Designed miniproteins, single chains, continued (4). Designs and how they scored, part 87

Each design is a single chain, and the fold is of that chain. pLDDT is the mean over its residues in the fold that is shown.

## One batch from the design tools (miniprotein)

Design m15015
Fold by ESMFold2-Fast:
Formats: C-alpha cells, sequence, structure tokens
Structure m15015 (fold): chain A 118 residues (1-118)
C-alpha cells in the first residue's frame, strides 16, 4: 500500500514536471526539431526514473543502483544545459531547462528520503 502510493505520487510529479517543461518550451526561441529532441530526452528521463522506482520497490534493483540512475540523469541534464549556455541559446530555453533540473533534483531527493523510510 505505501509502495503503491509512493509510485503513484512519483508518476504524478514526473508528469507535472514534463508538462511544465513543455509549457515553458513553447515560449522559447528554438527550432521545432530541437524542441522535439529535448521533449524526447525528458520523456526518457521520466520513463527511466519511474521504471527504476518500480524495480527498486519490487526488489529488482538496489538503492545504490537507483542512486546511480538519478546521478546519470542529472549529469545528462547538466551537460545539455552547459552546451546550450555555451552557444548562447535563447534565455527562455535556458529557463525551461534550469527549472526542470531544479525540480527534478528536488523530486529525486524527496524520492530517496521516502525510500529510506520504507
Amino acid sequence: EEKKKLLEEVEKKLKELLEEFRRLLEEAGAEPELKELYLHILENISKNTLEAVKELLEGKMTLEEFKLILDQNLSLLHMVLGIEKSIGADPKLLEALEEYIKKYEELSKEILEKLEKL
């Protein structure tokens, strides 16, 4: 019951993060192909995170392996942001990426705190 509730909460928050990113991205000056690429990357991060939570709760993954997945996702996000900053990307695109990274870091911390209490 507690495990199911945590999974449902994580899924909801990941969907909210992706929809907020999509909303901010619509305001950004970037080629449609680049916007689709970033949406695809973030959808994959969301899917990967949710699947990792499921596998951890089912005993198919260790907490350390789960932490590595979160670290890899954050590293990818920071790399993308760093590239966009280096080429002088549209400020609204940078804002969308920075806000997603911040909220993903906050969600990752919340998930880890809740998992350690189970």
Scores: mean pLDDT 87

Design m15016
Fold by ESMFold2-Fast:
Structure m15016 (fold): chain A 118 residues (1-118)
Amino acid sequence: SDIRKEIVEKLREALELLKQAIEHIKSGNVDEAKELLRQALAVLDEILRLFSEHVDPSDPEAQKAMELLAEARSHVGEALDALDAGNYDEAIEHLKRAYESLVEALKIIDPDYEVPEL
């Protein structure tokens, strides 16, 4: 469906933003990483909105995907807090957990998706 395709495309966008943010943290470009993470939060909020508007909340797979999306969003927020505190290794660990949650959500929505390595 068009909505499923849009959700898949936005999930892939969020994954790429997280990957780029991790690389910017590793290279010391913290301000650029923060901007990428703010963009990732906006994309995750759009995905959660699409789920709430178009997906049956009684579907167990939809519930699991929404739980994983909310978990990813929480970890991105914790990564931003860690960056503000100067705890860059902690920020990277939160972003890896966010990435893993989004990968699992994507597999539920598109089971044929082959996941690139982080």
Scores: mean pLDDT 86

Design m15017
Fold by ESMFold2-Fast:
Structure m15017 (fold): chain A 52 residues (1-52)
Amino acid sequence: SSREKAEQYLKQAQDHARQANAARAAGDPEAETAHLQQAVKYGKLAQEYLES
């Protein structure tokens, strides 16, 4: 279902946000940026499925 898919995408977004925080703490701005981009991507996908 769209709700289940949205939940999966939200989890992916949260997982990437946590990885971005870890990269920031490690002083790795390249990894931080990459994970933030993935978090935004999955967050948008979750919103699309919630609107469906």
Scores: mean pLDDT 87

Design m15018
Fold by ESMFold2-Fast:
Structure m15018 (fold): chain A 85 residues (1-85)
Amino acid sequence: SELDKNIKKLEELLKKAKTATPEQQVKLGEEALKIAMEAFKKYAPKEIVPKAIGLILRAIGFLLDGNGVEAIESSLELVKLLKES
């Protein structure tokens, strides 16, 4: 499924980020959030929208703080939530 492809891509970004510089981690986090937001737009049922928005805002907060790894982790949690719903 497309959600499984997105999960795999996000896991690959997370693995890459673990060995990247802080600046590259933020760029990878931005890419991860973009993937998660596109999945949210296509696949989010109404009942999970508040929780999904919370995860998006958390990822944005991590990016603003320069925490790219945590932004990827929050983005991955969002896509996994979409798959479970």
Scores: mean pLDDT 88

Design m15019
Fold by ESMFold2-Fast:
Order: structure tokens, then C-alpha cells, then sequence
Structure m15019 (fold): chain A 83 residues (1-83)
């Protein structure tokens, strides 16, 4: 279904953001740990994903956006560390 495809696209976006965070910050950094926690939460939601449940898709979207915000913060933190 279109909702299942959107859910998969959100997961791929989140996964790419987590990988980018891990490229610029050390593994023990709080931002890395939070991004990994949110990605795991997405993976748990996807195990029971109902393509007819718009609220579940909205939650996946919020988790993806939270991870993407953490990517932005990680890039700023990394950039400042080089000043």
C-alpha cells in the first residue's frame, strides 16, 4: 500500500540520518545514543505497522523528523568543535 511505502521511505531517511550522525560524532556521544534509541523505536513500530492506521504513520513521521533534527544538531556540534 502507499502508506507501507511511505513508512519504509521514512525508515530509510531516519537510517541515513543516524549514519550521518555517526560519521561526525563519537559512538558514545549522547546525540548518537538518542538517534539510535529513536531508530530502534521506529523499528519496533514497523514490526506491527498497520497500513490502515494513519496515527502509526504520523508517529513514524515524527520519529523521522526528530532524528533529522538530531542530524542537524550533530552537524552544528561537529562544526563548532573545529573552530
Amino acid sequence: SSLSKEAQELYERAKRSVERIKEVLPEDHPIVKEAERLLKEMEELMKTFDPNNAAQLAELKRLTLEIEVLEGIALIVYGVSKL
Scores: mean pLDDT 85

Design m15020
Fold by ESMFold2-Fast:
Structure m15020 (fold): chain A 99 residues (1-99)
Amino acid sequence: SFVDLINKMVKELEGGLDTLSAEQLIKQLDRIVGHIHLLVHMAELENPEKSQELRELLDQANELAIEIARALKNGDIEQAKKLMAEFEKVVQEILQLVE
């Protein structure tokens, strides 16, 4: 499913912290955020009653993605890992709402 694809991509991003460059990690993060944005938009069309909660979670995911990219650009891998854990929690909340 599209949900399973996003979940797999998030786990691959976490695993990439030890092997990928900051630029590669940021590109993967941007792709994940794009897929989540599309999923939220599709879910809003099917279930308008979930729209506000989904948008609030999407805003949280976007903010965390910006902070992760900043930490990666600064070489702060410890901070990036902490923020990625928070990002994964928000993504899991989105995925639970759309299923």
Scores: mean pLDDT 85

Design m15021
Fold by ESMFold2-Fast:
Order: C-alpha cells, then structure tokens, then sequence
Structure m15021 (fold): chain A 79 residues (1-79)
C-alpha cells in the first residue's frame, strides 16, 4: 500500500500544478493570489502537523515538490 499512498500524494501535488497552470493560461476564475494564499496555509498546516525541522520547513515553504511530496506521504501514512 505504500505505492498507493505515494500515488495519492503525487496526485495532490499535480492538482496544485494544474491549478497554477490554469491560472497562467487564463482558464481559471480564481486569482493566483488566492491560490497562493490557500497553498501557503496548507504548507504551514503541513509543517505544524508533522512538526518539521526548520530546514525541511524552509524547503516546503520554498515550494520544493519532492519535500512537499514526502511530507504529504507522511500525513497520509499517519491517518
């Protein structure tokens, strides 16, 4: 089931990428600022939930996809 959890975590990252791409293409009614604010809050909740160290937290805040993917995978595993 780790492969399934990894697939779900990757799907979450892909959803954000698609939302940002849709905004860039002008096909979204949501502003980039609203998406960034929501995404920022989600990253902050992720850091808080997993009690990430400062270095890892900075990578998450800097939108490092691999670090975010690993963090999402940990959240899914803890549920």
Amino acid sequence: DREELERLARQQVEVYDKQLAAIAAGTSSVSAEEVEEKYQKEREELIKRLKLDEETAQKVLNNDKETILEALLRVIEEE
Scores: mean pLDDT 70

Design m15022
Fold by ESMFold2-Fast:
Structure m15022 (fold): chain A 71 residues (1-71)
Amino acid sequence: AQAEADAIGARYQPVVKATRALLAGDVEKAYELVTREQLDAAIRSLLGAGAITPEQAEELRKKVDELEKKK
């Protein structure tokens, strides 16, 4: 249905932008776009796809934790 497709597209756009920001190392921008849970899922997805190394994934998670502590 059109309304369902539009709703999925609208929810998907922030996740896509956040994933691209994570690939660029811009964790702060990614954190502003999506929830912590979505950010953790994006990092796992990137690691599973081989787009980042385990070391890069740990660095990204550490930066997210630092941003969470500054709330």
Scores: mean pLDDT 72

Design m15023
Fold by ESMFold2-Fast:
Structure m15023 (fold): chain A 80 residues (1-80)
Amino acid sequence: SKEEEIEEARELLEDTKKRAKELLEQAKSWSKEEKIELKKLFEDLMNKLIKYLETIDKEIAEEARKIRDKTLAELEEIIK
């Protein structure tokens, strides 16, 4: 059902938040080149996830955009 799809999408989003935080912490010890590559890969992956989520629920997709933007800003900070 649509309700089940929304529930699964919210669970996926929460898992994505946890993984992003873990990845940011791990990335602090990586090389500048590896951090730059990670930022590109993360942005591409999040953009694809957001596009998928837009087919399910616009509100969940908007939450995913906020996670993407915040994580990208934090990655940019540790690259400098």
Scores: mean pLDDT 86

Design m15024
Fold by ESMFold2-Fast:
Structure m15024 (fold): chain A 119 residues (1-119)
Amino acid sequence: SERTRNIVERLAELLLENPGLVLGLSLRELAERLGVSVRALRNAAREIRALAERLGVPFVRDPADPFSTTKAILIRAAIAYLVLSGRASQRELARLLGISQATVSRWVRHYRPVVEALL
């Protein structure tokens, strides 16, 4: 939906401006910062998950299951959006977030078809 796209886009912008803030905030605090309700964030994550299921994107069994938490789903979608929109490279995001490029590459690969369908 347009609301889900707008949440992902605004979260992506915030992530570029202040990655430490985004990673450190609770779901409620993130909702307040984005000017939306917690329910709106949960609905956005639900739409992303439903779209992934509809597109046949497999769920990965790992401790960081991208579809297990609302915040994780939204942040990974925002990361994929930044790469797909050309606003940041996988290497730049890995450095910015303090994680491996392999982790960013995995998240982008899993979320690519979902984010493309949102655009």
Scores: mean pLDDT 80

Design m15025
Fold by ESMFold2-Fast:
Structure m15025 (fold): chain A 80 residues (1-80)
Amino acid sequence: SSEEELLEKTRERGEEIYREGLESEDPKERRRLAILLEAASGLLRMFAWVSEDPEVKERALELAEEFERRARELLEEIEK
């Protein structure tokens, strides 16, 4: 479905953001990218809430949790 395609595109973009965060030597850039992943996670949870498709709901929530975890990982790396 078009919703599944949107979720896959969002997953790919999230992977790019996470990779940029890991490769960045600038703590400010890492924090900015972590905040973007946290914001995207919130939007994914809203998308899951409004969707009527159970598979879309599940995948959006899984992706939201992944983005939240990756954001925490980027923030923890700054604190080291």
Scores: mean pLDDT 84

Design m15026
Fold by ESMFold2-Fast:
Structure m15026 (fold): chain A 87 residues (1-87)
Amino acid sequence: SVLEELEELYEKALEALEKKDYETFEKTVAQMLNLVGKLKPDKESEDELLRLYLQTLRAARTDIEKAKELLEKLYEKAKEVIEKHEK
């Protein structure tokens, strides 16, 4: 399911961040955003997801713990969008 794919990407992003593998982290977080984007969320949800995405990428370069918190928020918002549009 789309939720299972999102969960796998979230776990992969967390592992990459803990290993300081920023290339894999950035690619994986982008894949999370792209996955949710395919569901055509409303403009407000899309804008919130984009803001969380950008904040998460910025935090990864400066504060790993903050990046983890922001990644979790991105995951939760993405999950909310998927659950709302799941049939």
Scores: mean pLDDT 85

Design m15027
Fold by ESMFold2-Fast:
Structure m15027 (fold): chain A 80 residues (1-80)
Amino acid sequence: AEEARAAAEALVEGLRAKDDDKAREAAIRLYKILKENPTEAAKEAAIAVLEEGLEELEKDPALENAAYGLKVALEYVKSL
């Protein structure tokens, strides 16, 4: 769960900073964690972080693209 949480936090920070490389690396790491060790706890931890991050990003119109990217990642994680 901690590893999934850390990867989700890194994804939110990468998107907020508009650091495409950091965001991409974090997303790949998160998806690998959830696919290789698909536990309810890891999935719930990731979803909680991504939902909190999405609420923050949606408050700033300048981060519309970042919010959209995070929304896509959140829906993908929920589908696992």
Scores: mean pLDDT 82

Design m15028
Fold by ESMFold2-Fast:
Structure m15028 (fold): chain A 101 residues (1-101)
Amino acid sequence: MRVEVEIEGILKDGKLEFRIRAPPGLTGRAVRAEIEIEILDENGNVIYKKKETLDLRGRTVGEAVREVLQRMEDLAKEYLPLAKKLGAKEIRIRGRVTAEV
């Protein structure tokens, strides 16, 4: 059976905060992750969006979550100059790890 771990990152006012939502007691093998980055204006409109997919086969769920968190941090750093150039207020990054249980 496949289950998902959801990770949300919000970069606002120079601070990056993560929220993880996972089923209790989740153990298993990771399969993949999808990461979406969105840049938002002051009214909450999405002015830029990008999606990427990671192959996480061979990793535990814990290892996959750590790798996705690191990639989300790297994406926040990569896209911060673009967000500033666009006059954006917020960067949102969503990660979804798919696991086999």
Scores: mean pLDDT 81

Design m15029
Fold by ESMFold2-Fast:
Structure m15029 (fold): chain A 62 residues (1-62)
Amino acid sequence: SRLEELLTAQIERLRAEAEAAGVPQAEIDRLVAAMEEALRRRDLIAFLEASIELQNAINRAL
């Protein structure tokens, strides 16, 4: 679906930004896995929670 395409693109964007910001790889892997799992379950709230946590990690690393 178009929503799944957009959310997958969001995971890839956040992964790239987190890697560029120097977020620890273990934290990136954990949060990306959480977003991918939430997307498989169609759990939008869990997806948003994991994406916010990764964005906060990026902001702390910058």
Scores: mean pLDDT 88

Design m15030
Fold by ESMFold2-Fast:
Structure m15030 (fold): chain A 88 residues (1-88)
Amino acid sequence: SKVQEALERLKQKLEEIKERATGPSSESARHKLQVIKNSVLFLGRLSGDMDLAEEIIKILDELFERISDEQADELMEFLKKLLKEVFG
């Protein structure tokens, strides 16, 4: 499904970000990761397959204290692009 493809692409992007991630995270960066986490939970429920969503959440939790503002912004823009592709 388009939802599953979007989650798989988000996971790949998160793994790429993780390879270059450096902390500590700002309050703003942590807030953005929480917004992304909530969106992933929503998409996981919508897809009917929570396993992929839970795997993505684990990566987000690993990044929570170790992401820059620029990387958090990059992830938010990527998520917005994916949501537009899924929902039009």
Scores: mean pLDDT 86

Design m15031
Fold by ESMFold2-Fast:
Structure m15031 (fold): chain A 69 residues (1-69)
Amino acid sequence: KVEEELRKAVEEMVAHARAASADPDPQRQGEHLAATAKAGKRVVELAEKLGYNTPGEIGRKVQEILAEM
């Protein structure tokens, strides 16, 4: 279920980005930013498996998923 994995990866990316913004500890902020980047890379990989091959196509799909949350 690549679509479900993509949705989960987008959720993980957003959760880590929010945690980075909310955490007062600079070390934990850095760890959350690194996790955000890792989740973002997985979003790209999963989107490519679904046939979205350009940054614009991937970005539109991510926005669509975020709008459904």
Scores: mean pLDDT 80

Design m15032
Fold by ESMFold2-Fast:
Structure m15032 (fold): chain A 73 residues (1-73)
Amino acid sequence: MPETVTVVVRVSPEDATAETLKKIIEEAAERHRGRRVVVVIVTEGVEVSPEDIEAAIEHGERLGVSTLVRRAP
């Protein structure tokens, strides 16, 4: 099977911004360059706006990273 690296990052409500999500994606892409990377971002207790999620996903796609954003209860 092709090697897939899954990076799970938990983000506090205070840090649940598009800028923070993009930085997380960039760091994962750099650390795992040349591998298939899936970044799962879990925001605790808050929902990130659809626009910010879309911007983060598009940024990840440009870096060859699959991005998933989930809200934790």
Scores: mean pLDDT 78

Design m15033
Fold by ESMFold2-Fast:
Structure m15033 (fold): chain A 75 residues (1-75)
Amino acid sequence: MEEAERLVAQGREAEAAGDLKLAADYYRQAAREYEKEGRFVEAAELLSVAYELAGDTRMAEAFAAAAKALREAGV
């Protein structure tokens, strides 16, 4: 739990500094940690943000839709 939260915090710091590539890398790592914990909604939401920062709007929309579907399914 602490590892995913630490990576999200580092991603936010990188984003605030304007290092969007580094922020995206941290958010992808945090998403992987949330997936290991079975926290798929949080993982999908972070991947959506990571792809948006990378300029991949299609993948960002896909993961946002996945997060919404998972939340509606109660997982």
Scores: mean pLDDT 83

Design m15034
Fold by ESMFold2-Fast:
Structure m15034 (fold): chain A 73 residues (1-73)
Amino acid sequence: SAELRRIKELVYRALRQLGEDVSRAEVEAMSGRELADLVEATMARLSLSQAGLAQVMGVSRATVSRMLRRLRA
Protein backbone atom coordinates (compact mmCIF):
# COMPACT_ATOMS: atom_id res chain seq x y z
CA SER A 1 0.00 0.00 0.00
CA ALA A 2 1.04 3.65 -0.41
CA GLU A 3 0.95 4.10 3.40
CA LEU A 4 3.25 1.10 3.98
CA ARG A 5 5.71 2.43 1.33
CA ARG A 6 5.80 5.84 3.08
CA ILE A 7 6.40 4.18 6.49
CA LYS A 8 9.20 2.01 5.02
CA GLU A 9 10.90 5.09 3.49
CA LEU A 10 10.79 6.99 6.82
CA VAL A 11 12.09 3.93 8.71
CA TYR A 12 14.85 3.33 6.10
CA ARG A 13 16.13 6.92 6.55
CA ALA A 14 16.05 6.59 10.36
CA LEU A 15 17.92 3.23 10.30
CA ARG A 16 20.65 4.73 8.07
CA GLN A 17 20.95 7.74 10.44
CA LEU A 18 21.31 5.26 13.36
CA GLY A 19 24.23 3.50 11.59
CA GLU A 20 22.46 0.44 10.10
CA ASP A 21 24.03 -0.76 6.83
CA VAL A 22 20.64 -1.54 5.21
CA SER A 23 19.84 -0.57 1.60
CA ARG A 24 16.55 0.99 0.45
CA ALA A 25 15.88 -2.14 -1.69
CA GLU A 26 16.46 -4.44 1.31
CA VAL A 27 14.01 -2.43 3.47
CA GLU A 28 11.41 -2.43 0.63
CA ALA A 29 11.76 -6.24 0.34
CA MET A 30 11.22 -6.80 4.10
CA SER A 31 7.78 -7.65 5.44
CA GLY A 32 6.31 -5.08 7.84
CA ARG A 33 6.90 -7.48 10.74
CA GLU A 34 10.56 -8.08 9.76
CA LEU A 35 11.11 -4.31 9.53
CA ALA A 36 9.42 -3.70 12.92
CA ASP A 37 11.65 -6.40 14.47
CA LEU A 38 14.77 -4.74 12.97
CA VAL A 39 13.70 -1.30 14.29
CA GLU A 40 13.09 -2.69 17.80
CA ALA A 41 16.41 -4.62 17.75
CA THR A 42 18.25 -1.42 16.68
CA MET A 43 16.51 0.57 19.45
CA ALA A 44 17.44 -2.07 22.05
CA ARG A 45 21.09 -2.22 20.87
CA LEU A 46 21.40 1.60 21.05
CA SER A 47 19.29 1.97 24.26
CA LEU A 48 17.02 4.26 22.22
CA SER A 49 13.51 5.06 23.50
CA GLN A 50 10.48 5.63 21.26
CA ALA A 51 10.94 9.36 22.06
CA GLY A 52 14.54 9.12 20.76
CA LEU A 53 13.40 7.34 17.59
CA ALA A 54 10.69 10.00 17.12
CA GLN A 55 13.39 12.72 17.32
CA VAL A 56 15.52 10.91 14.67
CA MET A 57 12.47 10.51 12.38
CA GLY A 58 11.11 14.05 12.95
CA VAL A 59 7.70 12.76 14.13
CA SER A 60 5.76 12.47 17.42
CA ARG A 61 6.10 9.48 19.80
CA ALA A 62 2.44 8.63 19.06
CA THR A 63 3.32 8.49 15.33
CA VAL A 64 6.21 6.07 16.03
CA SER A 65 3.87 3.82 18.06
CA ARG A 66 1.24 3.86 15.27
CA MET A 67 3.84 3.15 12.54
CA LEU A 68 5.25 0.14 14.45
CA ARG A 69 1.69 -1.21 14.93
CA ARG A 70 0.94 -0.77 11.20
CA LEU A 71 4.17 -2.58 10.27
CA ARG A 72 3.11 -5.53 12.49
CA ALA A 73 -0.46 -5.59 11.11
Scores: mean pLDDT 88

Design m15035
Fold by ESMFold2-Fast:
Structure m15035 (fold): chain A 96 residues (1-96)
Amino acid sequence: HMSEEEKAKVQEAQKLFEELVELAREYLEKLGYDVSNVNGAEILEKVVKEAEIGPKILEILREYSLKAIEKGEFAEQAIKAAEEVIKLLREALEEL
């Protein structure tokens, strides 16, 4: 059963993933991709496959997914994963 703290963390994770998708969209647009009508899942798949930071994104997602399963701390690990990916995307955008 989820506590109030856990519910707040789930909402925070969702908000961070929304920000992550928007940063990934901006990054792909700067690389010359047309993303005007592309949904968030396709944006994430494309940045993982096409961006130089793609392998690092996959490594982050893998590590935090395993920790979430092992510890049962799904919201906390999702927040950490999103923050790390957002940081990578921001740094990659500054290099463009």
Scores: mean pLDDT 80

Design m15036
Fold by ESMFold2-Fast:
Structure m15036 (fold): chain A 72 residues (1-72)
Amino acid sequence: SHMEKGLKLEEEARKEVTEGWAPIREALDLQAKGALYYIKGASARLGDPEEAQKYIELGEKYDAEARAVLAA
């Protein structure tokens, strides 16, 4: 009885922490994706300016999505 209540409270506390930090984790994931696309854009710049521009635009898109998540 007491053990079952303790385990349930621990599970609920972990879920609250996980759910409460979910927007921050989502924003960090989106920022990481944006950073990777900026790197791809930089790498492509010399050989393929059109491909480089597409990667930069994807980076900007993910940066904007990250800011929107953090602003909510």
Scores: mean pLDDT 75

Design m15037
Fold by ESMFold2-Fast:
Structure m15037 (fold): chain A 57 residues (1-57)
Amino acid sequence: SALAEAALAARSWDELEDVGVLAAIRLGPEYGEAVGRALREAPSLEEARRRVAEILA
């Protein structure tokens, strides 16, 4: 999906947070919450990118 590609291309936590906002708007609040959880729980930006992309695939 375009959102999964955007997540993989994200260079910062702020860019991943923006992807989460777009996911909530386009796919629904459950997707925004899933992305938010991944951002809170991921130990690194690289891991966060991967987890967010998997959620939005």
Scores: mean pLDDT 85

Design m15038
Fold by ESMFold2-Fast:
Structure m15038 (fold): chain A 55 residues (1-55)
Amino acid sequence: GSAVKDLQFELADKLNEELETKYKPELLSLSADEADDVVAQLQSSAASKVSSLGG
């Protein structure tokens, strides 16, 4: 439902902010490809969990 989608957007925003704040030093030490993979996996995992609640 719409509530699940609202949570998905909220979690994505929170994860982006936390990634920039908490993981930025580690991400800067990774290659661009590795950093993108880590960010994509974290965002995908959160989105997948939220989708499972709605499906």
Scores: mean pLDDT 67

Design m15039
Fold by ESMFold2-Fast:
Structure m15039 (fold): chain A 78 residues (1-78)
Amino acid sequence: SEEERRLARRILHLAYEALFETDEKKINQIIDEISELARRMGFDEEAKLAEEAKKLPFYQAKSAILTVAERILRRVEA
């Protein structure tokens, strides 16, 4: 649906914002927002993967949430 595509693009935008963050606390806040939006869309596995990214080193966390955002967008566009 258009709403699902809008939410998926919002998640992707958040993941891109995380790429430019240097503050771990702010990155964790972005991860929390991505996870919450994914859960609201019914993508519980993707939401869990985003939460698990908090356990990763800084660079790996950013890459992991971008991957999650891309997976959600692909599922919505399929």
Scores: mean pLDDT 85

Design m15040
Fold by ESMFold2-Fast:
Structure m15040 (fold): chain A 72 residues (1-72)
Amino acid sequence: KVLELIKEGRKLMDEGKFEEAVKKYEQAAQLAEEGNDPLFTAYAYRNLGLAYEKLGKKEEAQKWFDKGDELL
């Protein structure tokens, strides 16, 4: 479930495991995209952006934030 993957990613973020959090958020985004759910897709994209910011990948983070904003 999308929310379960996001919760797992959030736990990894709290533990400083940002690369693992990215993988969980990517899984959440894919599942939400397949379900044609723009709200959950935007939510997953926002979390991807936050994880990339923590990795110091600011340009990549901004791309995910922009993608999420376009859905809402």
Scores: mean pLDDT 85

Design m15041
Fold by ESMFold2-Fast:
Structure m15041 (fold): chain A 94 residues (1-94)
Amino acid sequence: MRGQAINLINQTLSQMQQLRQASNDPSTTQDQIQSLYQNFVTTSHQTVVVVRQTLDPDTWNQVGDRISDAISYARQGNYDQAIQQVQDAGRLVQ
């Protein structure tokens, strides 16, 4: 259902924002950043599965592409672009 997809995308966005904030905090360790990144990737995979089951194929493919791009940008340390991709995915399911 659309609401479940929206909730998971919002959770993914929250985790990405936490990772962004942690990366800017000089007291945050590399292990903490890696843990936050892993949580973001795990939730992103769950989001893709739910979107695939609940939305039409055209919307599903667009959301999946945006989430894949967000994971790629986060891996590169480009957190602003990663956040933008998750926000764009959220707009597609609203």
Scores: mean pLDDT 82

Design m15042
Fold by ESMFold2-Fast:
Structure m15042 (fold): chain A 77 residues (1-77)
Amino acid sequence: GPVKAEDLEAAFKAGDLSLSVAVLKDTAESLGLTGDKLKADPALADSLLRVALPAELLETDPGRVETLKQQLLQALG
């Protein structure tokens, strides 16, 4: 299904990492991506974030992006 880009962008800008992780986890699960797959191929996590969030937001706060990736991997197992 279509990514909820507007909701994810708003959550990320507001610093709501819990909501951001929940949206990304739902998207990853819909694509059949598990935590093990993302750990085995780190480029998949980067690709998911680039599809889900505009490049401008990814470049604005790389520390928040890294925290979001780590929390997503934990949420997926």
Scores: mean pLDDT 74

Design m15043
Fold by ESMFold2-Fast:
Structure m15043 (fold): chain A 67 residues (1-67)
Amino acid sequence: MDRILKLLKRLTRNTQVNVILETYRSSGKKVSRGTIRSRSLETILKRMTKEEQEILLELAESYLKYE
């Protein structure tokens, strides 16, 4: 959790929202951008499954590598 949260805090808020949306899409869930924007990163991470957290970490690392 702490590693993912620290990594996400290095991204802009817009990129955080985009990476979380892609994570949910990869897991087959439909969540609105507005819903993600209304929640803290800590709340989002606590509600994610272990599989979703692993996808999120991989995507966040990719975004940092290409930004």
Scores: mean pLDDT 79

Design m15044
Fold by ESMFold2-Fast:
Structure m15044 (fold): chain A 80 residues (1-80)
Amino acid sequence: SRDNRRRIVQGRIGVVDRRIQQMIRDNSDSDTISQLRNSRNIYQNVLSNIDTMSDSQIQQQIDQASSYMSTAMQGMDDQR
């Protein structure tokens, strides 16, 4: 159970990292990259606490991190 959750979170980090790399190649703005960084931070925090969290708590954090990634994918650009 926890090992499966760990693999899912690791996979999500890989997806976010790939997206960041793509955004950099596409010369995307720093704000969009920052949103993806927020998503990565949440996933990394889950990995750090995975042995002390319930499956439900892990799932809630995954959903929250996915929300940040979704916001970045929407191309939100907060003009200065």
Scores: mean pLDDT 76

Design m15045
Fold by ESMFold2-Fast:
Structure m15045 (fold): chain A 64 residues (1-64)
Amino acid sequence: SKLTLVTAEATVTDPKTGKSATATVTLAVDEDGNIVGVSVHTEGDPSLADKAAELALEKAKEKA
């Protein structure tokens, strides 16, 4: 295949509020190792979504 999909997930919980957000990041990586696509899905508390997305993106890049 010309493209590989790499998926990573991160969950962030605020211990003071008990609220959580989870982000799933999928990277499309070509045969040369270039990231040619990024998809981000977040669920849970909107105030934590950005932090969860940042952590999931870092994990996905490490796997790619």
Scores: mean pLDDT 85

Design m15046
Fold by ESMFold2-Fast:
Parts: sequence; structure tokens; C-alpha cells
Structure m15046 (fold): chain A 110 residues (1-110)
Amino acid sequence: SEAAAIEEAKALLEEKKAEILEAIKNKDIDTAIKILQEMENEFSEVSEKLSPAAQIELIEAQIAMYEEIIKALEEEKPSLSEKNQKKADEVITILKLHIKRLKEKKEVLE
């Protein structure tokens, strides 16, 4: 069922979020970026097959996840090397752009 597919997708997002947050806590920004990229590739194929209501639910879950990742990066940033601080800033900028695009997509689906 679509409801089961949504719950499975949300569970996968929570799993990936936990892995990303752990990598950030360990100051392994390269691993956090890799997991984010892999997750985004997996979800780009799923979203096209869902109803508008289901897409909205996944968009809201993705926005919440990105907001938590941004917060974790901002919190850890002062303890990172200068090179990793720059990478963290680049990731934060990209995630803020993704949140903006997801909010625009949600508005079109409503």
C-alpha cells in the first residue's frame, strides 16, 4: 500500500539521518556528505511514483531532517578544522537551498 511505502521511506530517512548525525558528531564531514548524496539519489526515484499527498508527507520529513543536520553542523563547526569548517558551510548552504526547493515543491502540490 502507499501508506506502507511512506512509512518505509520515513524509516529509511530516520536511519540515514541517524548515520549522518553520528558522522557529524565524530567530525567525519566527508562521510556525512557521502551518506547525504547516497540518500538523495535513492529518494529522487521514489518521489515520482507517489501521490501528491504522499509526496507532501515525504517532503515534510526531508525538510525536518535537513533542519536537524544543519543544526548539528552549526553546533559542531567551531570544533572542526578550517578545511572541515569550509565543507560544513558549503553543506549548510546546499541544504538550505534544498529546503527552499522542497518548500516550493510542497506549495505546488497543495
Scores: mean pLDDT 84

Design m15047
Fold by ESMFold2-Fast:
Structure m15047 (fold): chain A 68 residues (1-68)
Amino acid sequence: TKDQEEQNAKSELGRFVGELGKERGLSSEETRKLAMEGVKIFDEELEKGLSVEEALKIAKEHVKKLAE
């Protein structure tokens, strides 16, 4: 179902942000902030009518930029 796809995508995004935070040496607070921004972007892209896969890709790309 779409709900399961969305839940799986959010889980994947959370894992991605966690690994990125460790790789970049970010604090727990910074990693949490990145996760919140990632979910916000993911939800915004879904609201625009993008697929779960496309929204996830955009959210991951934006989080990478923010972690620089």
Scores: mean pLDDT 84

Design m15048
Fold by ESMFold2-Fast:
Structure m15048 (fold): chain A 80 residues (1-80)
Amino acid sequence: SKDDKIKKGRKLVSDGIKLIQQGKDDEAVKKLKKGVKLFKDAGDIQGGISSLTTAQNTAKSIGKSKAAKRIDKIINSLKK
């Protein structure tokens, strides 16, 4: 269902945030991309943007500028 996709998308973004905090940037980006696809498939573009903005802010807060830029590109891909 749409709700199941949104729940799974939120979990993937949460897992991605934890991976960013662990310095596992490539694994984090992979999880965030999977989460974005689920939000997009569910038609919840705003929910996807909000969740990814949280991930981007987390990356910025811990000085991970490169990870934050990669997340920004993912946010921009959701708008297309």
Scores: mean pLDDT 86

Design m15049
Fold by ESMFold2-Fast:
Structure m15049 (fold): chain A 80 residues (1-80)
Amino acid sequence: MTPEERALEFFKEMLTASEEERKKLLEEYAKWLKEEFEKRNGPLSPEQQKELEKKLKEQIEEMVKNWEEALEEIRRYLER
C-alpha cells in the first residue's frame, strides 16, 4: 500500500467514524507513520523517537482539526 492510499483510507475512515473511533484511528495512523519512518531510516534514538512522536501528533491533530471544519461545511451543504 502506498503512503497516499493509506492517507486516503485514513481520511475516509475519519469521515464516517464516531468520536471514540476517531481517537483510535488517529493513534493507529500515527503509529503506522512512525513504523514507516523507522522502516526507511532505521531505528531512532529514544530522543529522536520522542521528538518525532510529538511532531507527528501535533501535525495529525492540526490536519484533523482542519478536516473537521471542512466536514462541517460539507454537512451544511448537504442539509440544504
Scores: mean pLDDT 70

